# Designs tried in a protein design run: designed miniproteins, single chains, continued (3). Part 105

Each design is a single chain, and the fold is of that chain. pLDDT is the mean over its residues in the fold that is shown.

## One batch from the design tools (miniprotein)

Design m11870
Fold by ESMFold2-Fast:
Structure m11870 (fold): chain A 92 residues (1-92)
Amino acid sequence: MLSPELQELLERNPGSIEGLAEALLFRAKELLSKPNPTPYQLEEAAKLFLDAAELYAHIGKNEKALEALELGLEAQPENEELKKAKEELLSK
């Protein structure tokens, strides 16, 4: 189920849910590619990976959603939202 923030973003970009997911994934990867990312940058990356995963799952691309969640957990291994989302995705 899409968050209200993602629903608003989708309404602004109705042409491609997949393209939006790819843009979020790209930005999250950019944050992780920085040498010595700050805790704030890691938190921001984790949120972007979660948002990308939710969009991929919404369109049935569970493999891409899982990839995004695993990258998010690399940014924040203790992130409960990412752990829960991965568990829910794998339980399907």
Scores: mean pLDDT 78

Design m11871
Fold by ESMFold2-Fast:
Structure m11871 (fold): chain A 65 residues (1-65)
Amino acid sequence: AKIIAVVAAPTEEEAREGGERVKKEDGADEVIPLAGASGAEARELAKKLSKETGALVGPVGTQSG
């Protein structure tokens, strides 16, 4: 099954860095970076993508708050 990671971070660079990490460390097939997005927004997008694609979709946030 395809694995998709949704990475939320305060900046585009942090989202990209987190996405590269997840892709290399956790073997995600696709990464969707969300700059300036909250973990709640990442979770909502992950839920929608999981239902629409049938893939394993996980939300990842680099900012705790």
Scores: mean pLDDT 71

Design m11872
Fold by ESMFold2-Fast:
Structure m11872 (fold): chain A 50 residues (1-50)
Amino acid sequence: IDLSKVSGFVFESTELSKMVAEDIKANTALLLEIGKATLNADGDQVIIKE
């Protein structure tokens, strides 16, 4: 998966972003693969789902 254009992360919950943001960012490729994250329409942001 090509993450070269990713410049930011969006969390659907502000509480989740505070608790686990670093671990989520480090594992972005895996989260996209298992459907726990998605790319926005432009492919430049990762949206992290609960």
Scores: mean pLDDT 65

Design m11873
Fold by ESMFold2-Fast:
Structure m11873 (fold): chain A 101 residues (1-101)
Amino acid sequence: MREELIKLYRTMLEHLGIKMSDSYIEGLIDAGIMPGDIYRYYTETGVDPATLSVSELLRRIAELRGLSPAEHQALTAQLSDEQRLEIAKAQLELLGIEVPK
């Protein structure tokens, strides 16, 4: 599950031209940041997420949704790992990004 989730996050970051370590991607997962959240932030702001810490990226993503960081994390924390995986796949497919098998 977690390894598959890391692959989906990596696919989104590579689509955006961003190379990140597995530890950074794990930080994104643990913070409740979904791949679609990263895409939305980048397309709306033009700011490279790789220039930000995970905590600062979470704060900015939450602010764009009119939420606090804690509220954003709580929404994702309610999802099972399987639900998070399915949502991540759906987000990539909606953006025309090939889902890794």
Scores: mean pLDDT 80

Design m11874
Fold by ESMFold2-Fast:
Structure m11874 (fold): chain A 76 residues (1-76)
Amino acid sequence: AEELFEKGKELAAEGVRLAQEGRLEEAIRKLEEAARLFEEAAKLYEEEGDLEKAKEALAYAEAARALAERIRELLA
């Protein structure tokens, strides 16, 4: 669970950096990948009974998807 959560954070950070550099399509892809990893981490944390970390991972997933959608709207 932790490994997926950490990988998600790394991809989200890269996505934010790409967005700051104006590489918006690449930023969207990284943020969507991060969201998938956060969702997977949340499921594993929930299975482990770590509801606080599951909730945190879901919040990160929602934030990453929301940012990707906002960037996508700018491209549309």
Scores: mean pLDDT 84

Design m11875
Fold by ESMFold2-Fast:
Formats: structure tokens, C-alpha cells, sequence
Structure m11875 (fold): chain A 63 residues (1-63)
């Protein structure tokens, strides 16, 4: 699978972790950003190209 399909896997994993850690309570914006960073770092070790694309998307959103 290409980066696009792996990007979907990253989104699914992020959603799973959100449900697992915060399912019963609302998540703060800081906690969401930190969790997102953790997931990106995890994928970076496996797929640095995907991690780079995700970091670019994150910087774009911050602007």
C-alpha cells in the first residue's frame, strides 16, 4: 500500500488510542496534540516518509 493507505491506518490508530485513553471523558486540545505527536513518532520509526507527510500536514493546519 502507498502513503495514502498508510495515512488511513494512522488515522484509525489515532482514533483507537483516543477511544482507549479518553473514551469516557472529553480530551483537551493539548492532550489531543500530544497523542497525535506520539502516533506520528511511532509511525516515523516504521515509515519515515509517511511521518514527514504527516508533519507537513500538521504544520499546514497550524498556520
Amino acid sequence: PDISERSELWIERLAELVDRRFGDRPMSEEEMDELNDEVIEEFRERDPELAEALEQARENARR
Scores: mean pLDDT 72

Design m11876
Fold by ESMFold2-Fast:
Structure m11876 (fold): chain A 66 residues (1-66)
Amino acid sequence: SMSPLKEEVAKELLRKLLLNAPDLPGERIREALEYVRNHEISEENLEEFKKELAEKLGIPAEVLLG
């Protein structure tokens, strides 16, 4: 099972992607969730993690950081 922080990040990312990037294919959303699952996330690196994920998905960082 995912840590509580990873679960909350996954929920936040899904919400933001559905609201701010609704045209993203389901495969990209799955890639984002897998990236959250497979990477070390802490409160200290959360902002940098979101920026890197946005870059990998080809979306503006503001979509995930706002």
Scores: mean pLDDT 76

Design m11877
Fold by ESMFold2-Fast:
Structure m11877 (fold): chain A 85 residues (1-85)
Amino acid sequence: DEERERMRRLAVENKDVLAAEALERGFPSLDALAEHYRKEAEEHRKQSEALLAADPGDPVARSRALAHDIVAKLFEAMAEEARKR
């Protein structure tokens, strides 16, 4: 496949970590990897919001919500980076 061959060249010639990850995880394209990360980010954001809504006074719930928000932002950044390839 043309796109998989392109990803293989990016991974081998440019040492592109996202292209290597897409190939190893069986994604058909970097756009597919970006979409996967976007969905993961959305799910973590929903979990953060649910934790804050359920018990806003609980410091443990707030800490868990913050962790999910940070992970969501990391996945959003990875999705954007994969989409730029």
Scores: mean pLDDT 85

Design m11878
Fold by ESMFold2-Fast:
Structure m11878 (fold): chain A 100 residues (1-100)
Amino acid sequence: EAELLRQQFESLMKRGQYETLRRGAELAKSHPNPEVRAVAYTALGEVYIKQGKPELAIEYYQKALSLDPNNSQAWRNLGQAYRMLGQDDKAAEYFAKAAE
C-alpha cells in the first residue's frame, strides 16, 4: 500500500505533475496507516521544494521522519532543504543521517 503510493507520487514528480501530486498527498496525509502518511508528508515536502519553499518543505519532512525515522530519502531531502537555506552545517548533519 505505502510502497505503491510512493511509486505513484514519484511518477507524478518525474512528470512535473506537482498539483496532482499535492492533491493526492493532501488526501493521503490523513490515512490511518502511518507508513502511508509518511509517504504523503515526504511528497508534500518535495512539492514545496519545487515551489522554492524550503522552510515549509522542512516541516513536512520532519513530520514524515516522526512517523518513519529510518526513511533515508526524507533525511536526504532535509539536507537538500537546509542547503537551499544556506545552512550548510545542518545540511551536512542530515546527509550523514541519510547515509546511516
Scores: mean pLDDT 85

Design m11879
Fold by ESMFold2-Fast:
Structure m11879 (fold): chain A 70 residues (1-70)
Amino acid sequence: MEEADKLTEEGVRLYKEGKYEEAIELYEKAIEIDPNYWGAYEKLGEIYKKGFKDEEKAKKYFEKAEELRS
């Protein structure tokens, strides 16, 4: 849990620097460590929506985050 949180926080930092692909890699590592960590799926949704403007991928990640949160 805490390790996945740290990877997600570092990913947010990279996202703010415009390093979208590196941020995604860290979010994916967070999910690999904790597949039920809905926060990482939420962050993947945000980066696809705002970074790549990929609404379809963003929606899928947000749906997964909501499923895990419920």
Scores: mean pLDDT 81

Design m11880
Fold by ESMFold2-Fast:
Structure m11880 (fold): chain A 60 residues (1-60)
Amino acid sequence: MTELVLKFKDEKSAKELAEILKELDPSLKVTVEGNTVTIESELSIEQLIGLVLRALGELL
């Protein structure tokens, strides 16, 4: 199991990233608490980072 914790400047950015991540891979367990996004998955850390970078690209 791989766990990634991302902290954002505001809750809106955290929620937007979480929604994009769920759309990209519905198997991800994504939890948003304030400005913090916790991602739990059986994917490797490398694969998970790749998905996060892709989701960030969708926000820009």
Scores: mean pLDDT 81

Design m11881
Fold by ESMFold2-Fast:
Structure m11881 (fold): chain A 94 residues (1-94)
Amino acid sequence: KEKRVEEILEEIVELTREYLDRVYEALKNNDMERVKELRDEFDERVRPLVEELKEIVGEEEAERRLAEALAPLVPLHQEIVAELKKAPLSKFAE
C-alpha cells in the first residue's frame, strides 16, 4: 500500500510538472484557449489520483504529502506568474 502511495504521488508530481510546462509555453504563445484545455485535462487526470490517495492515507495526511511532493515545483509556478504579469488582463478578457 505504501508503494501505491509513492506511485500516486510520483504520477501527480509528473502530471503537475507537465501541466505547468505546457501552460508556460501556451502563455508565451498567447494561446489562452490552450491554457483552458490544459487546465481541464489536468483536473480530469489528477482528481482520481487525489481521491485514491485520500482513501489510502486520509485527507489530512494526503494534503501534507501532496504539499511536500509539489514543493519543488514552486519555482516553475513563479515563472508562470511572471509571464502572466506581462499581459494579465488582456489574456483573461473574453
Scores: mean pLDDT 75

Design m11882
Fold by ESMFold2-Fast:
Structure m11882 (fold): chain A 80 residues (1-80)
Amino acid sequence: MEEIEKKVKEAEEHVREALAAAEAGDLEAAREHFGKALEALKEAYEAAKTEEEQKYLEEKVKPIDEFVLSRLVPAVHAAA
């Protein structure tokens, strides 16, 4: 569980860094941070072996996905 929590936190931090980069017009840095966030989430899914761990991950990923769609994607579009 702790490893999944760590990977989710890493993904959240990288998504925030991606938004900051996109808002600054640095689309290269935004892409790099978003890629790192996706890799962290992939590792979290691979580490989730129990139903409880999978449910925890689903609950944590939903707010991240909503943030990406509502904040990050529009910021990238505005910078493009």
Scores: mean pLDDT 81

Design m11883
Fold by ESMFold2-Fast:
Structure m11883 (fold): chain A 67 residues (1-67)
Amino acid sequence: GPVVEEARELIKKAEELASQGKLDEARNYLVKAERLAMQAAIEGHLDEARELSKEIDEVAKKYGLSL
């Protein structure tokens, strides 16, 4: 659905920014993606929300970001 698709685009943007050393911008995009993952869970998309949360956590750990 649109919320899940938007969250995936934000995660992709965050990883692109982090790879460029733009860590503060990357963190802001991951925080936005996390809010959308929570919205997906509220809407009943629990499996997709869980997958999004794992992707967010993996990007954060890869670049040493705290959320």
Scores: mean pLDDT 88

Design m11884
Fold by ESMFold2-Fast:
Structure m11884 (fold): chain A 82 residues (1-82)
Amino acid sequence: GPMTKEELKKKLEELQKKCRELLKKAKDKEIILRCIALLLRIIGLDIELETAKEEELPRLQREIEILEEELKELEEELKKAG
């Protein structure tokens, strides 16, 4: 269902933590660059969320869900590369 601003903020914090952990484990240049790109997108979404109006939350939720899926795909690629 629709997430609140606080729930979205908490989700971004969890994704940021996971992204940082993947970056520590990454040895492949392409995976490292993808981790950095995802981390920058997480930071950008966190900044946007701070000033977001209620009507903007469904769009931000969709972008966060897409980012979460991309991070899961990257985590699986890292497991195969190890």
Scores: mean pLDDT 85

Design m11885
Fold by ESMFold2-Fast:
Structure m11885 (fold): chain A 71 residues (1-71)
Amino acid sequence: AVPLPSEETLKRLIEEAKEGIKLAEKEGDEETKEALELVLEGLELLLEGKEEEGLEKIEEGLKKLLEIEKK
């Protein structure tokens, strides 16, 4: 079984994702911003107890970030 992050860890990751979104906006990196917004949405869903939906959104965002890094 994959352990879910604690509420404290989720809140920290949410803050980090928000900071990353601000940095991507400042740099004009719309693709990275969109990917991080998906990660943020997934983290917020996990905080609401919506495990399946939250993990799906996080995975989608991380997949987009990996595709950006390959460019």
Scores: mean pLDDT 80

Design m11886
Fold by ESMFold2-Fast:
Structure m11886 (fold): chain A 70 residues (1-70)
Amino acid sequence: SAELAEAERRAIEVAREAKKLYEAGVITPDEFRRIAELVSQGLLYAAAGDVEKALELAREAEEMIKEAKE
């Protein structure tokens, strides 16, 4: 579905940005691990058909990235 594709796309974008910020020294190993955990959980919920929960976890991870950049 379009919603499933959106959840997966957002998870991939979050993972990519988190890796970039981690390699640049902007986020700590602990922050990187937390974001990775949220991405992994979101993808599992999406695979189980719980797209709303997957999107909620993607938003949480996106907020962590936003806070790290400010």
Scores: mean pLDDT 86

Design m11887
Fold by ESMFold2-Fast:
Structure m11887 (fold): chain A 61 residues (1-61)
Amino acid sequence: MSHLEKGRELEAQGKFEEAVEHYKKALEEDPNNKLAIANLALVYRKLGKTEEAKKYWDSLK
């Protein structure tokens, strides 16, 4: 199971803070993982961390 897959599983369970940690680990392994970046941006938005979410979202443009 990849960190990306674990992050998505935790996000589905509403464990957003734990999902962030796994998405960050996925990016440490592959900095070009656009799916991890997009999911991290979405989770930060769900946590109300708008500035962090925008940072990751803008990196996809």
Scores: mean pLDDT 81

Design m11888
Fold by ESMFold2-Fast:
Structure m11888 (fold): chain A 60 residues (1-60)
Amino acid sequence: MEKIEELFDEIHRAVEAGDWEKARELVKEAEPLLNEQESARLIGAILRGIGDRIDKELGF
């Protein structure tokens, strides 16, 4: 399995958990591996994590 998929999953989980420091470190680690398609996937992972965190904070 490609390392970048693991990084995206970890970023999603870190953002969902509100561990912004870990999320930032993982994004920095992923940056040198990104092409345009992978950059879109990274943005998607971050947005999903934010959505999941908002749902958790609001009790959904």
Scores: mean pLDDT 76

Design m11889
Fold by ESMFold2-Fast:
Structure m11889 (fold): chain A 64 residues (1-64)
Amino acid sequence: SSELKRKLLELIGEILRIIGEIFEIEQELKKEPDNEELKKKLEELEKRLKELMEEMRKLDEQLK
């Protein structure tokens, strides 16, 4: 349906945003490789990315 396609596009946009945030933190970690706060933030973003990718997979199944 058009509604499912719209939601899929919204999820793709959010995933791309999170990937950008992960890239930025990885660049910061190159300067401070022992920074525990940055490591924790990276772990939280990677977890959220995994959750969004799983939601996208479920929506893709419904579009088929």
Scores: mean pLDDT 84

Design m11890
Fold by ESMFold2-Fast:
Structure m11890 (fold): chain A 92 residues (1-92)
Amino acid sequence: MLMEEAEATMYLMRGIVYIRQGDYEKAIEAFEEGIKRNPDSPLTAVMYENLGIAYIKLGKYEKAIEYFEKALELDPDNEVAKENLKKAKELL
């Protein structure tokens, strides 16, 4: 668990840094790799949330909706994912 969480945390942090830099495609690659390597990580829901955010920034609203829904399947109480999902649906 701890080693898996450390790796997942590194990919999550890398993706967030790329989002802040406006490099949304690299952010997506980082989050997807993090999920692929650590699919059962407690950080997977947060990675799906940030994938949704990155896809919104790229104007890919249908893809963003898919990832926010996946985040909410893992963490139904995630208020940020709920708000972002509603906003993404309004942008369609």
Scores: mean pLDDT 84

Design m11891
Fold by ESMFold2-Fast:
Structure m11891 (fold): chain A 80 residues (1-80)
Amino acid sequence: DEAQKAIAELEKAGDIEKAIELGTLVSFEAMIDWLIKHLDEKLEKTKDEEKKKELEKEKENLEKLKEEIKKELKELLEEL
């Protein structure tokens, strides 16, 4: 993983603050992935069309948030 390699290099260089910043964003991305997976499990079990639409909208919102975090990670990695 590109972000994990950058974190390791920052730690090696003693730039702990930057390593923590990148590590925090990586952790947020992982948390969003976990939430999306749980939403997919709920969608599979849901028979109510209205509830299904609600869960699909929540998933779309999480996917958008994930893309924003990926963008921030990419920008920070490019600035290193």
Scores: mean pLDDT 80

Design m11892
Fold by ESMFold2-Fast:
Structure m11892 (fold): chain A 57 residues (1-57)
Amino acid sequence: SMEEEIYEKALEHFNGDEELAEKVVETAKALAKAFDVPLSDGLFELSVLMVEIDLQL
């Protein structure tokens, strides 16, 4: 599923940090719901950026 693909890509991006990967997935799902759009690579990229900004990474 796209949700699983986002989790795997987030896990790779954060060098195996499962907590950060889970935050990316939940952020992407929240954005998808808020904008009434399907999960996508664009939402993955935006979600990574939002998590990094929020956590000062």
Scores: mean pLDDT 86

Design m11893
Fold by ESMFold2-Fast:
Structure m11893 (fold): chain A 72 residues (1-72)
Amino acid sequence: ASRAELEEAKAIAERVLAALRAGDEEALARLLREAFGLSEEEAREAARELLANREAAIAHLEGLIAKLTALL
């Protein structure tokens, strides 16, 4: 992947992490829709699933951001 693609992926991951920490389902659903091209319904379902497993999702994203940072 290009440096620009890795930087974009990291920025998206950081925004998802912020929404998860805030517990904001609507913000998370909007972000997933914008970043991954999900439908409104698919994004809301994904946001609910992530928030249902919030602590695990946060830990996973923190690990992903660390890996992306190491590649940049």
Scores: mean pLDDT 82

Design m11894
Fold by ESMFold2-Fast:
Structure m11894 (fold): chain A 77 residues (1-77)
Amino acid sequence: MAELAELAARTAAEAERNLEAILEEVRSQGERAPEVLEELVEYLRRLAELAEAAGDREAAARLREVARRLEEARREL
């Protein structure tokens, strides 16, 4: 579980730092952009649930916030 919590925290930090680059990369997928974004949001939300189960509520909250911002961007696609 500790290894999963560390992965979640690292993923949250990287996503937060690179959010604009991630959105640009998703937009570059063209017709697949909404699908790719949905898959990424689902992955982040699942990772947040696993982080919370592992005891890292901070990483879970950060991952959910990133997922929420990506979901908002999906509605604008």
Scores: mean pLDDT 80

Design m11895
Fold by ESMFold2-Fast:
Structure m11895 (fold): chain A 61 residues (1-61)
Amino acid sequence: SEEEKIRNEYDVKLRERVQATVAEGKAAGLSREEINARVFAVQREIDAEYDKKLAELEKKK
């Protein structure tokens, strides 16, 4: 379904962005707490984008 396609797309995006955020934070010498805060912000951002995409899909049904 289109919903499954969007879910899979955002699962990949979330994994890639979290991995990049952790790697960047470690390379920059950030603390675990600082890295966790950035990861949390990324997760919230992706969740908001996902919810928006689902709402757009719902309007087109």
Scores: mean pLDDT 82

Design m11896
Fold by ESMFold2-Fast:
Structure m11896 (fold): chain A 65 residues (1-65)
Amino acid sequence: SVEEIIERLKEVAKKEVPKYAKAFGAEEGTATVEAVDENTIKVKLEAGDLVKEVTIDVKEYIEAS
C-alpha cells in the first residue's frame, strides 16, 4: 500500500539524511515524505542550504519491484 511505502521511505530517510547533512557542513538534516495523491509520493530532503525534491510514481515502483 502507499502507506507502507511511505513508512519505508521515512526509515531510509532517517538513516541517510544526517549523512548528507554532515557532508554539506550541517550538523543535521531533515526529510519529509508525503503522499500527494493515491499514486504519487513526494520526498523532500533538507540539509543546511541544500533542498532536493523527488517524486515517485507508486504504480511504476510496485510493478518494477
Scores: mean pLDDT 68

Design m11897
Fold by ESMFold2-Fast:
Structure m11897 (fold): chain A 95 residues (1-95)
Amino acid sequence: PTAEQVAAALRAMAEVIVEGARATGSEIVRAGAERARALLLEAARAAEAGDYARASALIAEAMAVLVEAGRAAGKEAEAEAIVSEAVARMSELQA
């Protein structure tokens, strides 16, 4: 995939995470999702700049932030499901 296609996939992943967090009804999970979204948007910028090492690190941090928010809210399984759906969505986008 091109850098632009990778960045577009990361932005789509961020929106899936925010929508999934909204469905949980937890403000803690929503706050974590917004932080994860910000990290994924930063990862998209890093990918566009050709810094795939930084992009990968930011993606890992975004997933960790969402899972930690889920754990804090007692919704770890829901947060893990959101991560799985976001990753599946990113993989389905033929960048």
Scores: mean pLDDT 83

Design m11898
Fold by ESMFold2-Fast:
Structure m11898 (fold): chain A 56 residues (1-56)
Amino acid sequence: MEERARELIDEIEALLKYQGRENQAKQLRDFLEKLMEQDPEKATRFAERVLERLKA
């Protein structure tokens, strides 16, 4: 679901910005937005994995 992917992207961006990694947040958002246009399911899975790693 596109909405789910966007929620995950927003949460990842917020976490990276909180960690002082604003450039990485922007780069990752751009990458995930492009992936979402091509394959929303793949984008969602990738975003979920990234978020799990950031919360670990």
Scores: mean pLDDT 79

Design m11899
Fold by ESMFold2-Fast:
Structure m11899 (fold): chain A 119 residues (1-119)
Amino acid sequence: MVSLVESGGGTFEEGSSVTLSSKVSGIDFKNSIVSWWRQKPGELLRFVASISADGKKIYYDPEVEGRATISVDYSKKTAYLKLSDLQKEDTATYYSVVFGFVDGKPVFAFGEGVEVTVV
């Protein structure tokens, strides 16, 4: 069973930074792409960033470029999203998503979500 175990949510001060993590299991991690998505209050779910498991293919939503850094620790099978210079508008539920393969079959799975509140 594919699993994404997320951490790093909570309540944060304006101008600080947050680092979210997602530990991925039950998938061919080497050939996976991990992405972060967020849903702000009253808004649709939106893409934030993605990274390949080797760390070489990285994409950001233009809205977060310059403030967001996505990274991967391959040995820990964990993807990280760091969001700097937090503003109240960054208040959202953040979801990690993995696309990859299990027994040669494509799989798409998302985590339960972590809440980030900026005060």
Scores: mean pLDDT 88

Design m11900
Fold by ESMFold2-Fast:
Structure m11900 (fold): chain A 74 residues (1-74)
Amino acid sequence: SLPPLTPEQQAFLDEVREAMDAALRVEEAIRAGEPLERIRELVERLLAELKDPLAAKLFRMLVDVELEVAKRLA
């Protein structure tokens, strides 16, 4: 069995999940055909809400992949 998480570890994992959920919202906007300027504004707004630097890095990496996938499908 995995050891129980500390409150600090739980808060960190919650923010990692928030970063993944934020990336899915960006992917939905891309699929909906939102203008690139609106997607960039959404990314900047969501990134500003992430406090943990690793969660912010994960979000940026996911968004970069989502944009590259969209470019290849266009």
Scores: mean pLDDT 85

Design m11901
Fold by ESMFold2-Fast:
Structure m11901 (fold): chain A 78 residues (1-78)
Amino acid sequence: SLAEAYEEAAERARALAEKILEETGNKEAAELALEAARLAAEAAEAARAGDLERARELMERADELARKAGELAREALA
């Protein structure tokens, strides 16, 4: 289901935050990944409630933050 997909996205973002901290020590990038996880979890809740528009908007924001976290983490390793 859409809610399950968004829950999986939240778990992946949380794992990304842990990996960023372990590999780079960059707290800012890890915090962005954790915020992405929070938004993805909220998107899953919105999807379960039937608010598909809100779920999509939250997931779009989560994806953008996860992308920024990855970019910042790569810069820390450069």
Scores: mean pLDDT 87

Design m11902
Fold by ESMFold2-Fast:
Structure m11902 (fold): chain A 61 residues (1-61)
Amino acid sequence: AEVVYTPEQEERLRRLLRLTKAVLDAIDDPEKAFDVTNRIGQLFAEGRWEEAERLAEEAIA
């Protein structure tokens, strides 16, 4: 089945998923981890992929 994802979007989704898992692993407070991941998801939905990835990387740094 055809999906709307371009190869670029699929690669970013894959990277974002890995970063999201790293954030959840790094932050022991699940409520804070969910807040960060929710913000990452919002940025991604807005097409602000670089900011979403940056936020995730900053959260695990």
Scores: mean pLDDT 74

Design m11903
Fold by ESMFold2-Fast:
Structure m11903 (fold): chain A 54 residues (1-54)
Amino acid sequence: MTEEELREVGKKAGELLKNHDVDKARELMQEAAKGLSTEEAERLVRYAFEEANK
């Protein structure tokens, strides 16, 4: 997954968290994390929290 793809998925998850759709955000992130390295998964989580706390 590219850096741009990680940011896009993270942003979508963060928007769901902002709207209290925690379960949907979790599902999206878990699905996206399949096949990611630990470092890529950590960046995905970071981008999601950045968007949620914006």
Scores: mean pLDDT 79

Design m11904
Fold by ESMFold2-Fast:
Structure m11904 (fold): chain A 65 residues (1-65)
Amino acid sequence: SREEEIYKNVFDELLSILKDKEKAEKIAKELLELFLKKYKENNGNLVEAGEKLFLEVLKIKEELT
């Protein structure tokens, strides 16, 4: 499913950055919930929801560097 693909991609990216599986799983789940919320709020605009998700992952990466 699309949710599984999004979760896997976000989890893999976070695991690469954090090197902590438990943290990566927790944050990936939170980001997936945020994506789904934004997707619903924007009447199913996948591009806008995906861009918001990308920016949140980027912020996490910048804060850890």
Scores: mean pLDDT 74

Design m11905
Fold by ESMFold2-Fast:
Structure m11905 (fold): chain A 62 residues (1-62)
Amino acid sequence: MEHIRALAKRLLEEPEDEFLALVLAEALEEAGLTELAERIREAAINKDAERIRELAREILEL
């Protein structure tokens, strides 16, 4: 979880970083958080920076 939180904090600072979003999604999937991983991937593909920030904050509250 610490690795996931570190990635989420970085993504809040750089929500347009598609590669960082995909790395976070992979880490979430490995942790069994598949639904959150899919939401991050979808937001990244749509270039929805606001949605990325919302999801990153949700992850930090886990």
Scores: mean pLDDT 82

Design m11906
Fold by ESMFold2-Fast:
Structure m11906 (fold): chain A 71 residues (1-71)
Amino acid sequence: SMAEARAYLERALEAARAGDYETALAYVRKALELDPQNHDLARTAALELLSLGEEAAAREVGRLAKEINPF
């Protein structure tokens, strides 16, 4: 559901702020799997990671989005 996807996105940002990018990306993947047609989820995750200075993690979100929903 959208609510579950958003909850995982929030957990991802908490992990990222703690410096745990592996956990953050795992939660982003879970969020995208729960709402694969919501293109704004990947955009929101990438922009918020960029705001934290994490360009590599933001790029990886783009790859995950294409893997889960290539359209």
Scores: mean pLDDT 79

Design m11907
Fold by ESMFold2-Fast:
Structure m11907 (fold): chain A 79 residues (1-79)
Amino acid sequence: AAELAEALERAAERAEAWAEKLEAEGFDEAAELLRRAAELAREAARAAAEGDLETARRLAEEAERLALEAARLLDEALA
């Protein structure tokens, strides 16, 4: 349980760092999606820490979906 919470918190930190870099480059929409993904990952980490693994997985899946959408927008912007 603690391992999952730590992994999700680290994922959120990485998403936030990538969002900052993308925002600096002018990719505001992709940056916003990554910030939302980071928020959901932090919520998933809290659920995992409380032992609610079902909620943690659901929130983590939503965070992954937003991160994939950010990647798609970035690919379009760079094309």
Scores: mean pLDDT 83

